# Ledger of designs, part 50: designed miniproteins, single chains, continued (2)

Each design is a single chain, and the fold is of that chain. pLDDT is the mean over its residues in the fold that is shown.

## One batch from the design tools (miniprotein)

Design m5703
Fold by ESMFold2-Fast:
Structure m5703 (fold): chain A 81 residues (1-81)
Amino acid sequence: EEAVKAAEAGNFDEAVRIAEEELSKGTPENVANVLRAAHVLAGKGRVDEAERLLEMASPGATDIDNAALLLGAATSVVAAK
């Protein structure tokens, strides 16, 4: 899960790049990885990047696990404001 690892390491530009690549694949696992990356970015104060990834990934968050990840990431974005 490279986007999350990059975000955790503070490589924010790399995390966004990888997340956008993963989102283009459109699988539930790729959507989950993007939502996790958005959560980490929000937690590190990268609110604009996190919001962009949430908006792009939210249409794909149709299963219960991804819906829970979306809620968690959205909560982190709100808390970072």
Scores: mean pLDDT 76

Design m5704
Fold by ESMFold2-Fast:
Structure m5704 (fold): chain A 105 residues (1-105)
Amino acid sequence: MLLERVLEAIEAAAAGRPAEELERLLEGVKDLGLRALVGAVAAARALVKDPSVDLEEVAERVRRELLEAGIPEEVAERLAEAIRNLDLERLVEIAREYAREVVER
């Protein structure tokens, strides 16, 4: 079902799996917020591989993209904070929790 595919996409993004696999898992997912969540996890994973990138710039860009995709400000700020802290595990936890709320409504 939709939730299972989104949760699997979040896990795949956190594991650094290629964009092709993430797009396959998100095939048919029309919710822009859920897609933006997976993108945020993928961005955080890329930062862990290359910490020379400006964390504040990436966190602010991700926060803006999440807000534009309809993610609540509270959730977008929590995800941006996890990116600033390079806390990929916390980011995945927040993303999974929000994905469940979106699919359950």
Scores: mean pLDDT 81

Design m5705
Fold by ESMFold2-Fast:
Structure m5705 (fold): chain A 58 residues (1-58)
Amino acid sequence: GSASRIGGIQGAQGAAALGADDEAATKGGTYGSIVAGETGSWREGARAGAQKGAAAHA
């Protein structure tokens, strides 16, 4: 749904803002999309995606 798409996009952007490169940001976006889909909340997805992408970059 739209929450998954928004959560993925915002998660990728959040990861990039935290210093993640394109690959790590993409991983964050994918995870954010999954979490947003499971929870129905783009905000939960965005937060989880940003954290996951930043961690993948580190």
Scores: mean pLDDT 77

Design m5706
Fold by ESMFold2-Fast:
Structure m5706 (fold): chain A 88 residues (1-88)
Amino acid sequence: MTDEEIERAVAAAEALYEAFEKYGVPKPRLVVTTADGEFVADSPEELREALEKARAEGKPVTVHAFLPENSDKAVEAVEEAARRIAAA
């Protein structure tokens, strides 16, 4: 994992959090899966720390964002975050 990949993942998490706050939707749950198991990041900063640790271990890592609710507002928040990430 490169510094650029970590920065992109953190920026994506920040965009999701900003969009969810804007639409009044509870923030998504970020699950980081590494060789050490699963970790739930409660913030983009915690996600950065988890990804930096995974990079130091040299093992594959996967990040999943889970929606706290299945609502039209949550879908719109995800779409806005995706547009912001694509525009960067």
Scores: mean pLDDT 75

Design m5707
Fold by ESMFold2-Fast:
Structure m5707 (fold): chain A 65 residues (1-65)
Amino acid sequence: TSRLVGAAIRLMAVGIEVGAEVRIRFEGDTVIAESSADHPEVREAMEEFRRVAEEEGYRAEVRLK
């Protein structure tokens, strides 16, 4: 899905800019985003990713630290 892919690319780009390691994976109907650091920019991008994923019918999990 192009919207979800765009949100994922944005999240990974934000991670690179702030020096956080970001991982995204899919498990069935669940998408999981993980970050090595809790940074405001990462949290904001993760919330957008969660919103887009949920609009596309996925369950979303975000993990910080």
Scores: mean pLDDT 81

Design m5708
Fold by ESMFold2-Fast:
Structure m5708 (fold): chain A 70 residues (1-70)
Amino acid sequence: AEELVKKAAEAAKKGNFDEALALANEAYNAGDKAGAYAVKGAMDEKLGDTERAKDLFKKAEELGGKPIEL
C-alpha cells in the first residue's frame, strides 16, 4: 500500500498523471485511502486546481494520512 503511494507520487512528479492515477487507485483498493487522496490532491495542486487539491488533502487528513508534495 505505502509502496503504491510512493510509485504514484513518482509518476506524478514525472508528469505521468495517468500512471499516477492508476497507482493511486490501486493504493485505495489496497486499503491506503489516505495515501491515495494525498496523491490525487498533490496532482491537482501541480495542475493548478487548488480548490480540488484542498478538498482531497482534507479527506487524506481525516483518514490520518501525511501530505505529499510533488
Scores: mean pLDDT 77

Design m5709
Fold by ESMFold2-Fast:
Structure m5709 (fold): chain A 73 residues (1-73)
Amino acid sequence: MDDLQKEIDLGIFQIDLAVKVRTGEMSRIEAGEEMAKRLEELGMTEEAKRLRENRKEIAERIAKEEAKLEAEM
């Protein structure tokens, strides 16, 4: 039941990181690492590890698709 509150707090933290990325204050890679670090601070070490692995795979996939689109332009 406390899981919902943790999700809300993490969501707010993620939005704050996303704003910093969008304004150029921080890279997407740095934001992902800060998110994983926050999960570790909350004792969610397995989730933090999974997030790092999953985030890296997703970021690589997105970067490849974006690069393909830009190369065709």
Scores: mean pLDDT 71

Design m5710
Fold by ESMFold2-Fast:
Structure m5710 (fold): chain A 112 residues (1-112)
Amino acid sequence: SQRIEELRQQAISHLDEAIKHLDKALKLETNEEAKKLIQQAKELTEQARRAVQNGDLESALMLASSALELAKKALPLANDEAKEQIEKAIRHTEEAIEFLREAIKAQREEKQ
């Protein structure tokens, strides 16, 4: 449906912004533990984006939720400049999760 496609594209857009901000955070960070968490969050966000493209919305939601938890775990370890980028990535990941939940709901309604 057009509604599901629009919600899917909104989720992809927010995941792309989250990836961009995580990449910026990774370049600004010097703490090795924070860098590992940021890198893992970025990899899971990239996997979530691919899952959305493949129509695997439930997998995308789980991957994005896991990425969000890793980004939140990195936040207290990060330097101030990287922290700002992580906070932006968290915001975009939360928005993507909201659009994914709406898309999953719409898919379930169309199966009824």
Scores: mean pLDDT 91

Design m5711
Fold by ESMFold2-Fast:
Structure m5711 (fold): chain A 97 residues (1-97)
Amino acid sequence: MSKEAIEEAINAVIAQKNKDVEKAVEHATRALRLSSTYNKEVEDYVVELLKSKEDKNRALGIVALLGSVGIPISFEEALEMLKMSDEEQREFILSKT
């Protein structure tokens, strides 16, 4: 698993929590494209979910994004992450690597 892909995925999750949709999409697409299992349909799916104003849809996008870079998290864990600080989100994701 690429450390660069993980870092880009973390940056996407942090930007998504702060509702910076442009940065979240940019970092998410970079993370996905660094994956050896890259799939355009997964990219489009993740991007649409991260653009959602609904926490449940954004949490699904986080699950799909992190799963694509080899970090398995549950939907419930993703919902909890949306309430975390930027540093807490980073530490949580790194604890799963």
Scores: mean pLDDT 82

Design m5712
Fold by ESMFold2-Fast:
Structure m5712 (fold): chain A 61 residues (1-61)
Amino acid sequence: MELTEEQREKARKIAEEFLEKHPDPTPEQMREMIERIAKEAGITEDQARLILGEVVREKLA
């Protein structure tokens, strides 16, 4: 994936804030958050999904 470090950091911050509010998110909440991360960080939804998954694994495993 060709993300800049700035885009990755922004996406991770959004994902971390989301998981603080929703520690056990529903599939619908996850989908909405992926869309939000993609738009706000300027990355693809696939990239946003991978970053959100990384943050979830780090915080919950």
Scores: mean pLDDT 79

Design m5713
Fold by ESMFold2-Fast:
Structure m5713 (fold): chain A 59 residues (1-59)
Amino acid sequence: GLTGAGLAAVLAGAGAAYKEDPTADLETLSRAGVAQARAAGEDVSLAEARTAVSGFGGL
């Protein structure tokens, strides 16, 4: 399961990517989220990032 810190990093990375390109798809946002989380030292899979981004991207 995704940690609170991992979730925050994923959403920060995905949010930054969305601000740069609002047409970015779920895969692009999820990959940006994974990159941000790994840079923060969190071990996050693409599947966990996709779940987090899809759950919060519609809010």
Scores: mean pLDDT 77

Design m5714
Fold by ESMFold2-Fast:
Structure m5714 (fold): chain A 94 residues (1-94)
Amino acid sequence: MLLSEEEAIQLYVEKLLEELEKVKAGEMTVEEGINKVIEFINSILPKLTEEGQKAAEKLIKGLKSFKDAMLAEKDPAVQEHYLDLLEHEARKLK
């Protein structure tokens, strides 16, 4: 069964929130958490519709940009703020 754009976005949100919870709990780094979300999206790409694949590719690009920004940031308080913004934006997609 091919997954729609809406289903792809929902799976992304669920996986992102799961990994962000682990990052906030100190169970993994931001880089590890974001990489797990990217790996998950890549694993489901062959199961997505054309529209779903386009949405997934945009999400991967956004996550890579976010990861690069987080790795460049040296203030832990600013990093925590960026994580909170990412979680808030993801929750709006539900």
Scores: mean pLDDT 83

Design m5715
Fold by ESMFold2-Fast:
Formats: structure tokens, sequence, C-alpha cells
Structure m5715 (fold): chain A 67 residues (1-67)
């Protein structure tokens, strides 16, 4: 329980950090990810948070590579 709660909080923080980076690059896309983060947090869906963090990392990388 405590371990799962700690993992959940870490994944939320990771998503928030990535969304802040994306806000400077593509604020409209960042707002869409923020909405999805809020939905995952409300649902207490750790799997969704992990998937969202992977998607955010890929989106940030695409923007770096594509300019």
Amino acid sequence: SASQEATFQREVAANEEDIKILEEIDPELAEEYRRRLEEAVAAKDLAALIELNVELSVEILKHIILG
C-alpha cells in the first residue's frame, strides 16, 4: 500500500514535470496531456499514469528531433 502510494506520487510528479516542459514548446498539446493526467489521478489509475509519462517523453523527444 505505502509502496504503491509512493509509486503513484512519483508518477504524478514525473507527468507534471514533463507537462511543464511541453507547455513551453506546445501549450495546446500540454493542456490536452494535463487533462489526461487529471483524469488518471481522479481514477487512481497507476497504469494510465505510467503510459502517459511514456507518451509525454516521446512527444518531447519528437519536438527536440523535428525542431
Scores: mean pLDDT 85

Design m5716
Fold by ESMFold2-Fast:
Structure m5716 (fold): chain A 100 residues (1-100)
Amino acid sequence: SPAEEKIKEYLEQQALILKDAAEKSTNEATKEILEKQAKREEEMLKLSGEEQIERQREILKEIKELAAKSTDEEEKEVLEGLAEEYEELIREQEELLAQS
């Protein structure tokens, strides 16, 4: 469906911003988590729209927890920015699914 094609574009965009944040992070453990989250975006293609949103909300919680635990101000700023962008992409997807 047109909605499914648009959701795929959102998942691809989410994977890109996760990879970008991983590249900007100075913490190796944070980089590994963000890279794994980007791979999970590809796995979401097998799920329903509602299940995709639930998995994205779980990833968002993990990003927010990483930001809260960070002792590096530059890394914290990157993770907080990532969380804000990621949450907006979830909202856009929820609106798209509500129209279907």
Scores: mean pLDDT 85

Design m5717
Fold by ESMFold2-Fast:
Structure m5717 (fold): chain A 87 residues (1-87)
Amino acid sequence: SMEEELEEKAEEIVLSALALLYAGRPEDEVLAEFRRRAEELAKELSEEQLRYFVETAKKMIEKAREQGVISEEFAERAIRELEEILE
């Protein structure tokens, strides 16, 4: 389904950011790349699909924070970037 495809894309974008953090990339660089990928995807989505993507990605980031995979600061900044894309 389209929702399953959006969940897979959200997971890919989130996991890519986590991989860059694990590789020792600066948070600012990782967030810029995360935003770029999310904005690129947003151009291909309807308003409803974009909202679904943003909410799904936010939940994945919050889960990663809860599991101690990322810092609270990174999670808050990443969520803010997603909310700015949604406008």
Scores: mean pLDDT 87

Design m5718
Fold by ESMFold2-Fast:
Structure m5718 (fold): chain A 59 residues (1-59)
Amino acid sequence: MMKNTVLDSSELPSSYTPEQRWDEWKKKVLESLKSRGESQDKIDKVLESLDKMGERIRS
């Protein structure tokens, strides 16, 4: 295969742990916001909120 373009992965397995699903959800939220053209400011705020919440949850 010279050029393999297989990057379409947006499924989240139900078997994920809370920490894993939080990380994946956070990543998907970021990708979703970027894909729909949300402003950088909005994306930054969402990331900041998720970062703080994720840090508390993982501990």
Scores: mean pLDDT 65

Design m5719
Fold by ESMFold2-Fast:
Structure m5719 (fold): chain A 75 residues (1-75)
Amino acid sequence: SLDELAERAREFLRKIAEAINGTEEQAKKMLDEAVEEAKRFYEEVKKTGTPQQAKAAEAMYNAIKKTAESLKKRL
């Protein structure tokens, strides 16, 4: 559902925020975990969701990947 998508996005943003305040090693681990969770959520939505939900989940996954990559380059 759209509510599930919104809740998952909030969880991923929280993990990214936590990564910023950790050690370099902890930050990298949290960013990698956020990306993997976003990927798993996208794969689930592709199997069970509507085409619109799948596109929204793909956009969220791509945004999280790019944010994580940018943050990792600064660590």
Scores: mean pLDDT 76

Design m5720
Fold by ESMFold2-Fast:
Structure m5720 (fold): chain A 69 residues (1-69)
Amino acid sequence: DVDARIQAIIAAHADDIVAATTQMVQQFPDQMDTISRIVRQWRIDNGRVRNQTAADIAVNAAIARAQSQ
């Protein structure tokens, strides 16, 4: 289950969601929408999101960096 594997990566990087997102994108490049949705929800649930727009920008930047390898 891709969802469960993504959540395991987030759990391993609980204090650095950008690093977790980069690893997820590298392992599951075809699951960008799922990764973005899960990461955004996780940040909201864990009170890490001060501004939803900033969170979306950070996730998109991590995805772009991973894909520019």
Scores: mean pLDDT 68

Design m5721
Fold by ESMFold2-Fast:
Structure m5721 (fold): chain A 90 residues (1-90)
Amino acid sequence: MAEEIEKLLIEMGEVAAREEGLSEEELERGREYARELAELLSKLPEEVQKEAVELLKKMLEALKAGDWEAAEEYEKKLVEVLKPELEKLA
């Protein structure tokens, strides 16, 4: 799951960076952050990881389709899923 999450986060960051006009340096920093996030998420319960992957896939598809409103909706759902689980780890 960690490798799948990392791939989705990197692809999503690259699509978002192109639309937001982020620099290549900012994109590189985003890739490092995505790897750290994927490692952290891999420590969460399997059910939470599975739900996160589904939401990340939907976000990526929405971003690729240029549906920024749908992507934002899925991001909010992802935050709602991850926030309480990450707080338990802190």
Scores: mean pLDDT 74

Design m5722
Fold by ESMFold2-Fast:
Structure m5722 (fold): chain A 90 residues (1-90)
Amino acid sequence: MEEEERRRKELEREIEEGMELIIRGVSKVVLDELLKKGKEEFLDKLIELKKNNKEEYEKLLEELKKELGWTSNSDSFFDTLLEEYEKKKK
């Protein structure tokens, strides 16, 4: 019994996997666009501030969101974007 619970758990896992792929793909596309716009120094500063000064990091992140026309509720997306940038910087 509880076939619904098993199906729900399986669907949730598939949805999580799909969402992760979408977020990762979008992050890569946006990262490439930012690099084309010459935002490399800005991204480097964001990474530095994220580690050393959280308050200034949040301020710069707000400016980036505003410039890109994104909503203020996208922190998880930017975390993924900065991770992809750090991988490329390697």
Scores: mean pLDDT 72

Design m5723
Fold by ESMFold2-Fast:
Structure m5723 (fold): chain A 71 residues (1-71)
Amino acid sequence: MEKKIEELKKKVEEYTKKGIEAFKAGDGVEALKYFKEAVKYAEELKKLDEEIGEEMLEKVKKAWLEMTEEA
């Protein structure tokens, strides 16, 4: 279980970073795809550990909002 939680956390972080990089590169479609993947992994993580999953989901939402609000 612990190993699966760490794996999902890493995927959430990696896809969030890729989403931000794609948005900064002007590729909004790719950015949306990466953020959707990050959300999917965070939701999957929430099913295994609600507290950690919710924390990661909020992190993805905050990154998306800060990025779109700054535009």
Scores: mean pLDDT 80

Design m5724
Fold by ESMFold2-Fast:
Structure m5724 (fold): chain A 97 residues (1-97)
Amino acid sequence: MSEEDFEAEVYLALAEIIVSIAKNFPVPADEETVRLLERALELAKKAIELSTNPDIIAQAKEVLEEIRDIAREMLKNASPELQKRLEKLVEEAEKAI
């Protein structure tokens, strides 16, 4: 495993932890949960950029799919400001998958 693959695994693990935390936050969507999902998106994208390992890339794409699904659920009850951020999360996650 390269140093880049190791760094990618660390970013991916952090993204997975953030997604797990976001799942346990109460509905409706709040500012903190949206910010955590935005951070998880960037970490998963960074893992894909750094890694040449197909298993790491596949796992990062699974995290992106989960971020997309959580964001879509949050859109149902989000404020107008949060709706805009959640729509961007869905778009960016779909583009990275």
Scores: mean pLDDT 79

Design m5725
Fold by ESMFold2-Fast:
Structure m5725 (fold): chain A 75 residues (1-75)
Amino acid sequence: SSSREQADELITKGSKAYDEKKYEEAVKYYSQAISLLDDSDPRKPMTLSALAEAAEKAGDKELAKEYLKKSKELI
């Protein structure tokens, strides 16, 4: 499978973990997905935004702020 397919699979796993209120697991999956996406991929700012929400719910407010800032810098 391509790195794009791996990123999509990880984003799906992150989204499912978030819906199940497994916020730390969502952070792990979204972080792994981001490592596979280049800065020109439109999924990267969207995934950084999702990661920021997951981090906020996990209690990492400062990390959430950093990820949200990075998301905005890519759009």
Scores: mean pLDDT 86

Design m5726
Fold by ESMFold2-Fast:
Structure m5726 (fold): chain A 58 residues (1-58)
Amino acid sequence: GLSPEEAGEGGRAAGLALGADEAGAEKMYQASRDTVEKTGDSDAGQRAGLREGALAGR
């Protein structure tokens, strides 16, 4: 699986690619990283990052 840092950077990159600003991308980074660190589950990290991005990008 991904490390917490790798999952976080994936969330940031996805956010930026989808048009999130830097603050939105940072929130996606934190959500993905923290979820993987807590659970060890890369898929859970991806879902957490996407949820945070959706909430920030309304």
Scores: mean pLDDT 79

Design m5727
Fold by ESMFold2-Fast:
Structure m5727 (fold): chain A 80 residues (1-80)
Amino acid sequence: VEEEISKLLDSSGGDSTVRVKATKDGKEIEAEGRVDLSDPEKLGLAFTRVINLSDADEIEVEVYDPNGNLLRSFRVVRSP
């Protein structure tokens, strides 16, 4: 599952790094991928697919620039 999430994030392409932490039934899944921050539609689709693949209740997302500086951090919670 972690490998599938990493591949999904990488498919958006780019020089920035996204780290995702997904939690389901007390199990944490961590994945990283390379993303293009200039394409918000591809990023939105990738995150939707990550939620579906992980079947997670909550996903924590961190976005880093090419030098490893944190640009953004946010949480996505699945609605009931």
Scores: mean pLDDT 68

Design m5728
Fold by ESMFold2-Fast:
Structure m5728 (fold): chain A 84 residues (1-84)
Amino acid sequence: MGDRERRIALLKLFFDEYANAKANMTEAQLKEQLAQLDKELAAIDDRDSDRARELMARRNALQSVLIQRRLEAEKAEQEKLALG
C-alpha cells in the first residue's frame, strides 16, 4: 500500500470510529475503550507500524468525541446565560 492510500485508510477509519462513537457510545463506554486502546498501544514497540497507526486513529476519534461533547455542553450553558 502506498503512503497516500495508507493515510486515506487511516482518515476513513478515524471518521468511521468517530461517527459510531458519537451515535452509539456513552461517556463511560468511551473512557473504557480509550483505556483499552492505550493498553494496546503501550504493548507496541514500533509506533510507526500500521497497527500503531490504526490504534492511534481509533484513540483520536474517541478522544475527539469526548472533547466535542464537553464543548457542546459548555456552549449550551453559555447560550442559556446569553439568553437570560
Scores: mean pLDDT 78

Design m5729
Fold by ESMFold2-Fast:
Structure m5729 (fold): chain A 112 residues (1-112)
Amino acid sequence: MIKEYEKKLEEIKKLPDEEQVKELDKLIKKIDAEIKKAKAKGADQDVIDRLEELKRRALGLLIASKLRLAWEEEIRRFAEEKGWDADAVVEAARSSAEAESRIFAEILEALR
């Protein structure tokens, strides 16, 4: 059960943001149902804690995906308002964010 949800979460991370939102919403609902069942059956607190941690991770990813979608929509609207190529502007913004993340990762790798 728990390993299946962990595997599903890793698979969802590889999807486009719109599909991540849909699949994460479904996964969170399934985990909530399992937490309720575990509590009703008097399952070990360790099992409940693991399910709640998985739910928190899934919720974090859901929020991140929703924020990325909202950010992309706002940038597209801004680009259209300026008469710019919205797809090119969004891609440039994504590339900039990815470059910053890569530099930060390289610094952390050099320090470890």
Scores: mean pLDDT 77

Design m5730
Fold by ESMFold2-Fast:
Structure m5730 (fold): chain A 89 residues (1-89)
Amino acid sequence: EETEEKIEALRKKVENGELTEEDLLNMILDFLKSGPKELQELAERLEEAIEKGDWEKFLEIMKEALELIDSEPLRKLLQEMVELILELR
């Protein structure tokens, strides 16, 4: 499916150095900002957590975002972006 192909493409770009941690974080922020109000509010909280280097808070916010997303393809995409960020750390 389209989502699985997109996930594989993201993984390969991270592996070959085309996407950085900052690129992935910006992709997540753009994704949340493009969503409903609840996800936009999470984007603001995520920016604060990133600025503070609070990765535990980052993971809490991501878990909350995943619970708010009712689209399985979008949840899988967000989960993969989070996992790729964790692998880069």
Scores: mean pLDDT 81

Design m5731
Fold by ESMFold2-Fast:
Structure m5731 (fold): chain A 98 residues (1-98)
Amino acid sequence: AERAAEAAEEAARAAFEAGKASKDATKAAAAGVAGAGALAAARLARRRGDRRGAEEAALAAEGAARAAEAAASNEEGEEAARRAEEAAEEAERAAEAA
């Protein structure tokens, strides 16, 4: 659960960066919402310490990565989206190991 939470926090951070780099206000807002969701899931996963918490964090991290990808409109946003995707993959692996 701890590793999944850390990965979801990283995915959230990357989604916020992609949103800030985006010129599309709607996509930037979606990345912010998805990032906030990943942070919330990470907190819950840390509190629960179980497989379900880890799985929820992994799902939220995937959502953040997808929103970051959609928000990416320049090289900075693309780099942030790539980091979000890597973090989501780590969260999934951590959830499977839980």
Scores: mean pLDDT 82

Design m5732
Fold by ESMFold2-Fast:
Structure m5732 (fold): chain A 99 residues (1-99)
Amino acid sequence: SKLLEAGKKLIKQLEAELEKAIAAKDYEAVKGLLKELGRLVEAIRQALERGDISREEAQELAREIKELAEKVKEATADNPEVVKLAEEVIRAAEELIAE
């Protein structure tokens, strides 16, 4: 699927941007990027409802987003605002993964 491939590329781009922002201790950028991950979860759910993406493809993207958000949470454990945003992204992704 073109949407699956595009989603995977976007997740990899967001991962690189998050790693750079964390290394720079730019927590405002980290919060913005986590909000973009949350919007991507919503876009995947909407695409699934429209039939533009399969359930299996949506779950694959949701697992990748969850793994990335968990890495961010671990890397920023001393920043409670970032941790809360990462946990929101993890929960949204888990809702797509749950059967």
Scores: mean pLDDT 89

Design m5733
Fold by ESMFold2-Fast:
Structure m5733 (fold): chain A 61 residues (1-61)
Amino acid sequence: MLTKEQILAGLDQAIATETDEALRAKLRAVKEEIKTLSEEEANRLFLETLREVSEARAAAS
């Protein structure tokens, strides 16, 4: 399980490398939500978001 700091760092990296504006906006919104959540809920949301981004990229291929 990731710490909240590790999750936020991972999201910052994802935002910095994302070229799709809609996905970048989604990642920014998730980052703000994670700041207000517990570490357990932050891990859940982070993994779900990574899955959704991965699925969106696969669909675009």
Scores: mean pLDDT 79

Design m5734
Fold by ESMFold2-Fast:
Order: structure tokens, then sequence, then C-alpha cells
Structure m5734 (fold): chain A 70 residues (1-70)
């Protein structure tokens, strides 16, 4: 599950626009299922952004936290 979340976040970082949003949404559902509240909150913030650069920055932050738990 953690490895799947990390992979989903890494894949999202290779995407843009709607595909990036879909990846963030999938990662958020995985983070919620795993009880990773801090990661889930960062991903919710990413979904609320209007700029892909800010979304990617937050996804990178979430990925860093996930990798620390692996």
Amino acid sequence: MLEELARTLETALTQSGVSLLVGIREALELAKELGLEEVAEILRQALSQTDDAERRRLVEEALKLVKEKL
C-alpha cells in the first residue's frame, strides 16, 4: 500500500492538467485508506490549487513524507 501510494505520486508528477488532478485524487484516496492524515491534507491542498507548479510542489512534499515511512 505505501509503495502503491509512492508510485501513484511519482506518476502524478509526470502528468499535467486533468491527468495530474486524477493522480492527486487517486493518491488522496490511498492516503485516507492508510490513515496518513498529514499526506491527505497536503493532497487536499494540492487539489485546491489553480497552478500545476504549486500542485506539483505539494505532491513532491507528500511523496517525501511517504518515502520517510517506507
Scores: mean pLDDT 84

Design m5735
Fold by ESMFold2-Fast:
Structure m5735 (fold): chain A 100 residues (1-100)
Amino acid sequence: TLPKLVIKHPDPRWSDLVRPNEKLLALLRKVGFKHETMRLAEVYYLLLKYMAEQKLFDPENPRIVNLSGTELGEVLGVDEVDISDHSAVADLLLTAMERV
């Protein structure tokens, strides 16, 4: 039912150290994050865990995540995301965090 939560990172930005903004950090703490900085790939991994726990994956197309009306959607400013577009996801996530 849920897609396998394994990320492959051809984009070098996924290894960048990032500091999430306060809103994103508060959401990440709900899924077990205990620090203020981590690699972008680790942020995305925790967000995939959040998306799975909230059952946000589209049942007809598990590449699509429905963020409409969610706290994550408010933080990122979008109603929907295609998680298979890793470069677009990296661009989107970086709007809610700073590179360290």
Scores: mean pLDDT 77

Design m5736
Fold by ESMFold2-Fast:
Structure m5736 (fold): chain A 71 residues (1-71)
Amino acid sequence: ADPEELLAFAERLLAELRENPVTVPLTPSSHPALRDLPEDVLARLEALLRGFTNHSELLHAVRRLEELLRA
């Protein structure tokens, strides 16, 4: 997937995470923001986020991902 698509996902996921607690692992069925993503993008994001076990760390990681995708 392209960086712009990942950036849009990261922004949407940040909004969802601020409003709703999340449990790991992330799945399409657990969060609306994940439902319409291509399978390859979702698999890559699951791999990236696999190490995070609490909501605050996950939120920080997604925000950092957004920064890196914009650079």
Scores: mean pLDDT 56

Design m5737
Fold by ESMFold2-Fast:
Order: sequence, then structure tokens, then C-alpha cells
Structure m5737 (fold): chain A 101 residues (1-101)
Amino acid sequence: SITITNSPSSLTAKAGETVTVTSTVTNTDGVPVKVSLWMKNTETGEEKYIDSKTVAPGTNTLTFNIKAPKEAGTYSVYAKATSANGNSATGNATTVTVLAA
């Protein structure tokens, strides 16, 4: 199985500011897992790909530096993982409140 936890649960940033999100990934599938980080605009439902990393079996900590969008609003940053065994998981979201510049 795959479990993903993002930290922090929420943060506030100015438009274009760089913030850090950490994903803790527990991979018990016995094979490498690809973890992709996504940002969703909660008003429009638009999803944007940010980054991805492959993790080995075990507990892995991934640090992502994310540039806040130019448009003020509320965004969800979340990780999706897929293993070669066909198992997938979506982690909890970090809520990002973006303030106008």
C-alpha cells in the first residue's frame, strides 16, 4: 500500500512567493513509486502539475519548493502516487491561501 501525508496542512503566501511543502510517503508496495505533486484552484477546479519524484520502498520525505500562483485565491496542493503494481494513492491537501501582490 501507499500512504501520503503533506505538511503543513495550510499556509498563506503572496502571489509569486516561493513556499515549501513536505510530503511524507510510506511505500509498502516493494517497488519504486512515482509521486507527482499537483496544485488545484478550488474555485475553478483547474489542476496544474508541479513536480514529481520516484521513491524507494519504505518511508520517504520529499521537499517541494512551490511558486504561489499570480492569481489570488484558495488552492489545494496534493500528491498523487502510482506504483508499478498498479496501486495508487492521493494524499491530504495543503491549503494555500494566495494574497494579491
Scores: mean pLDDT 84

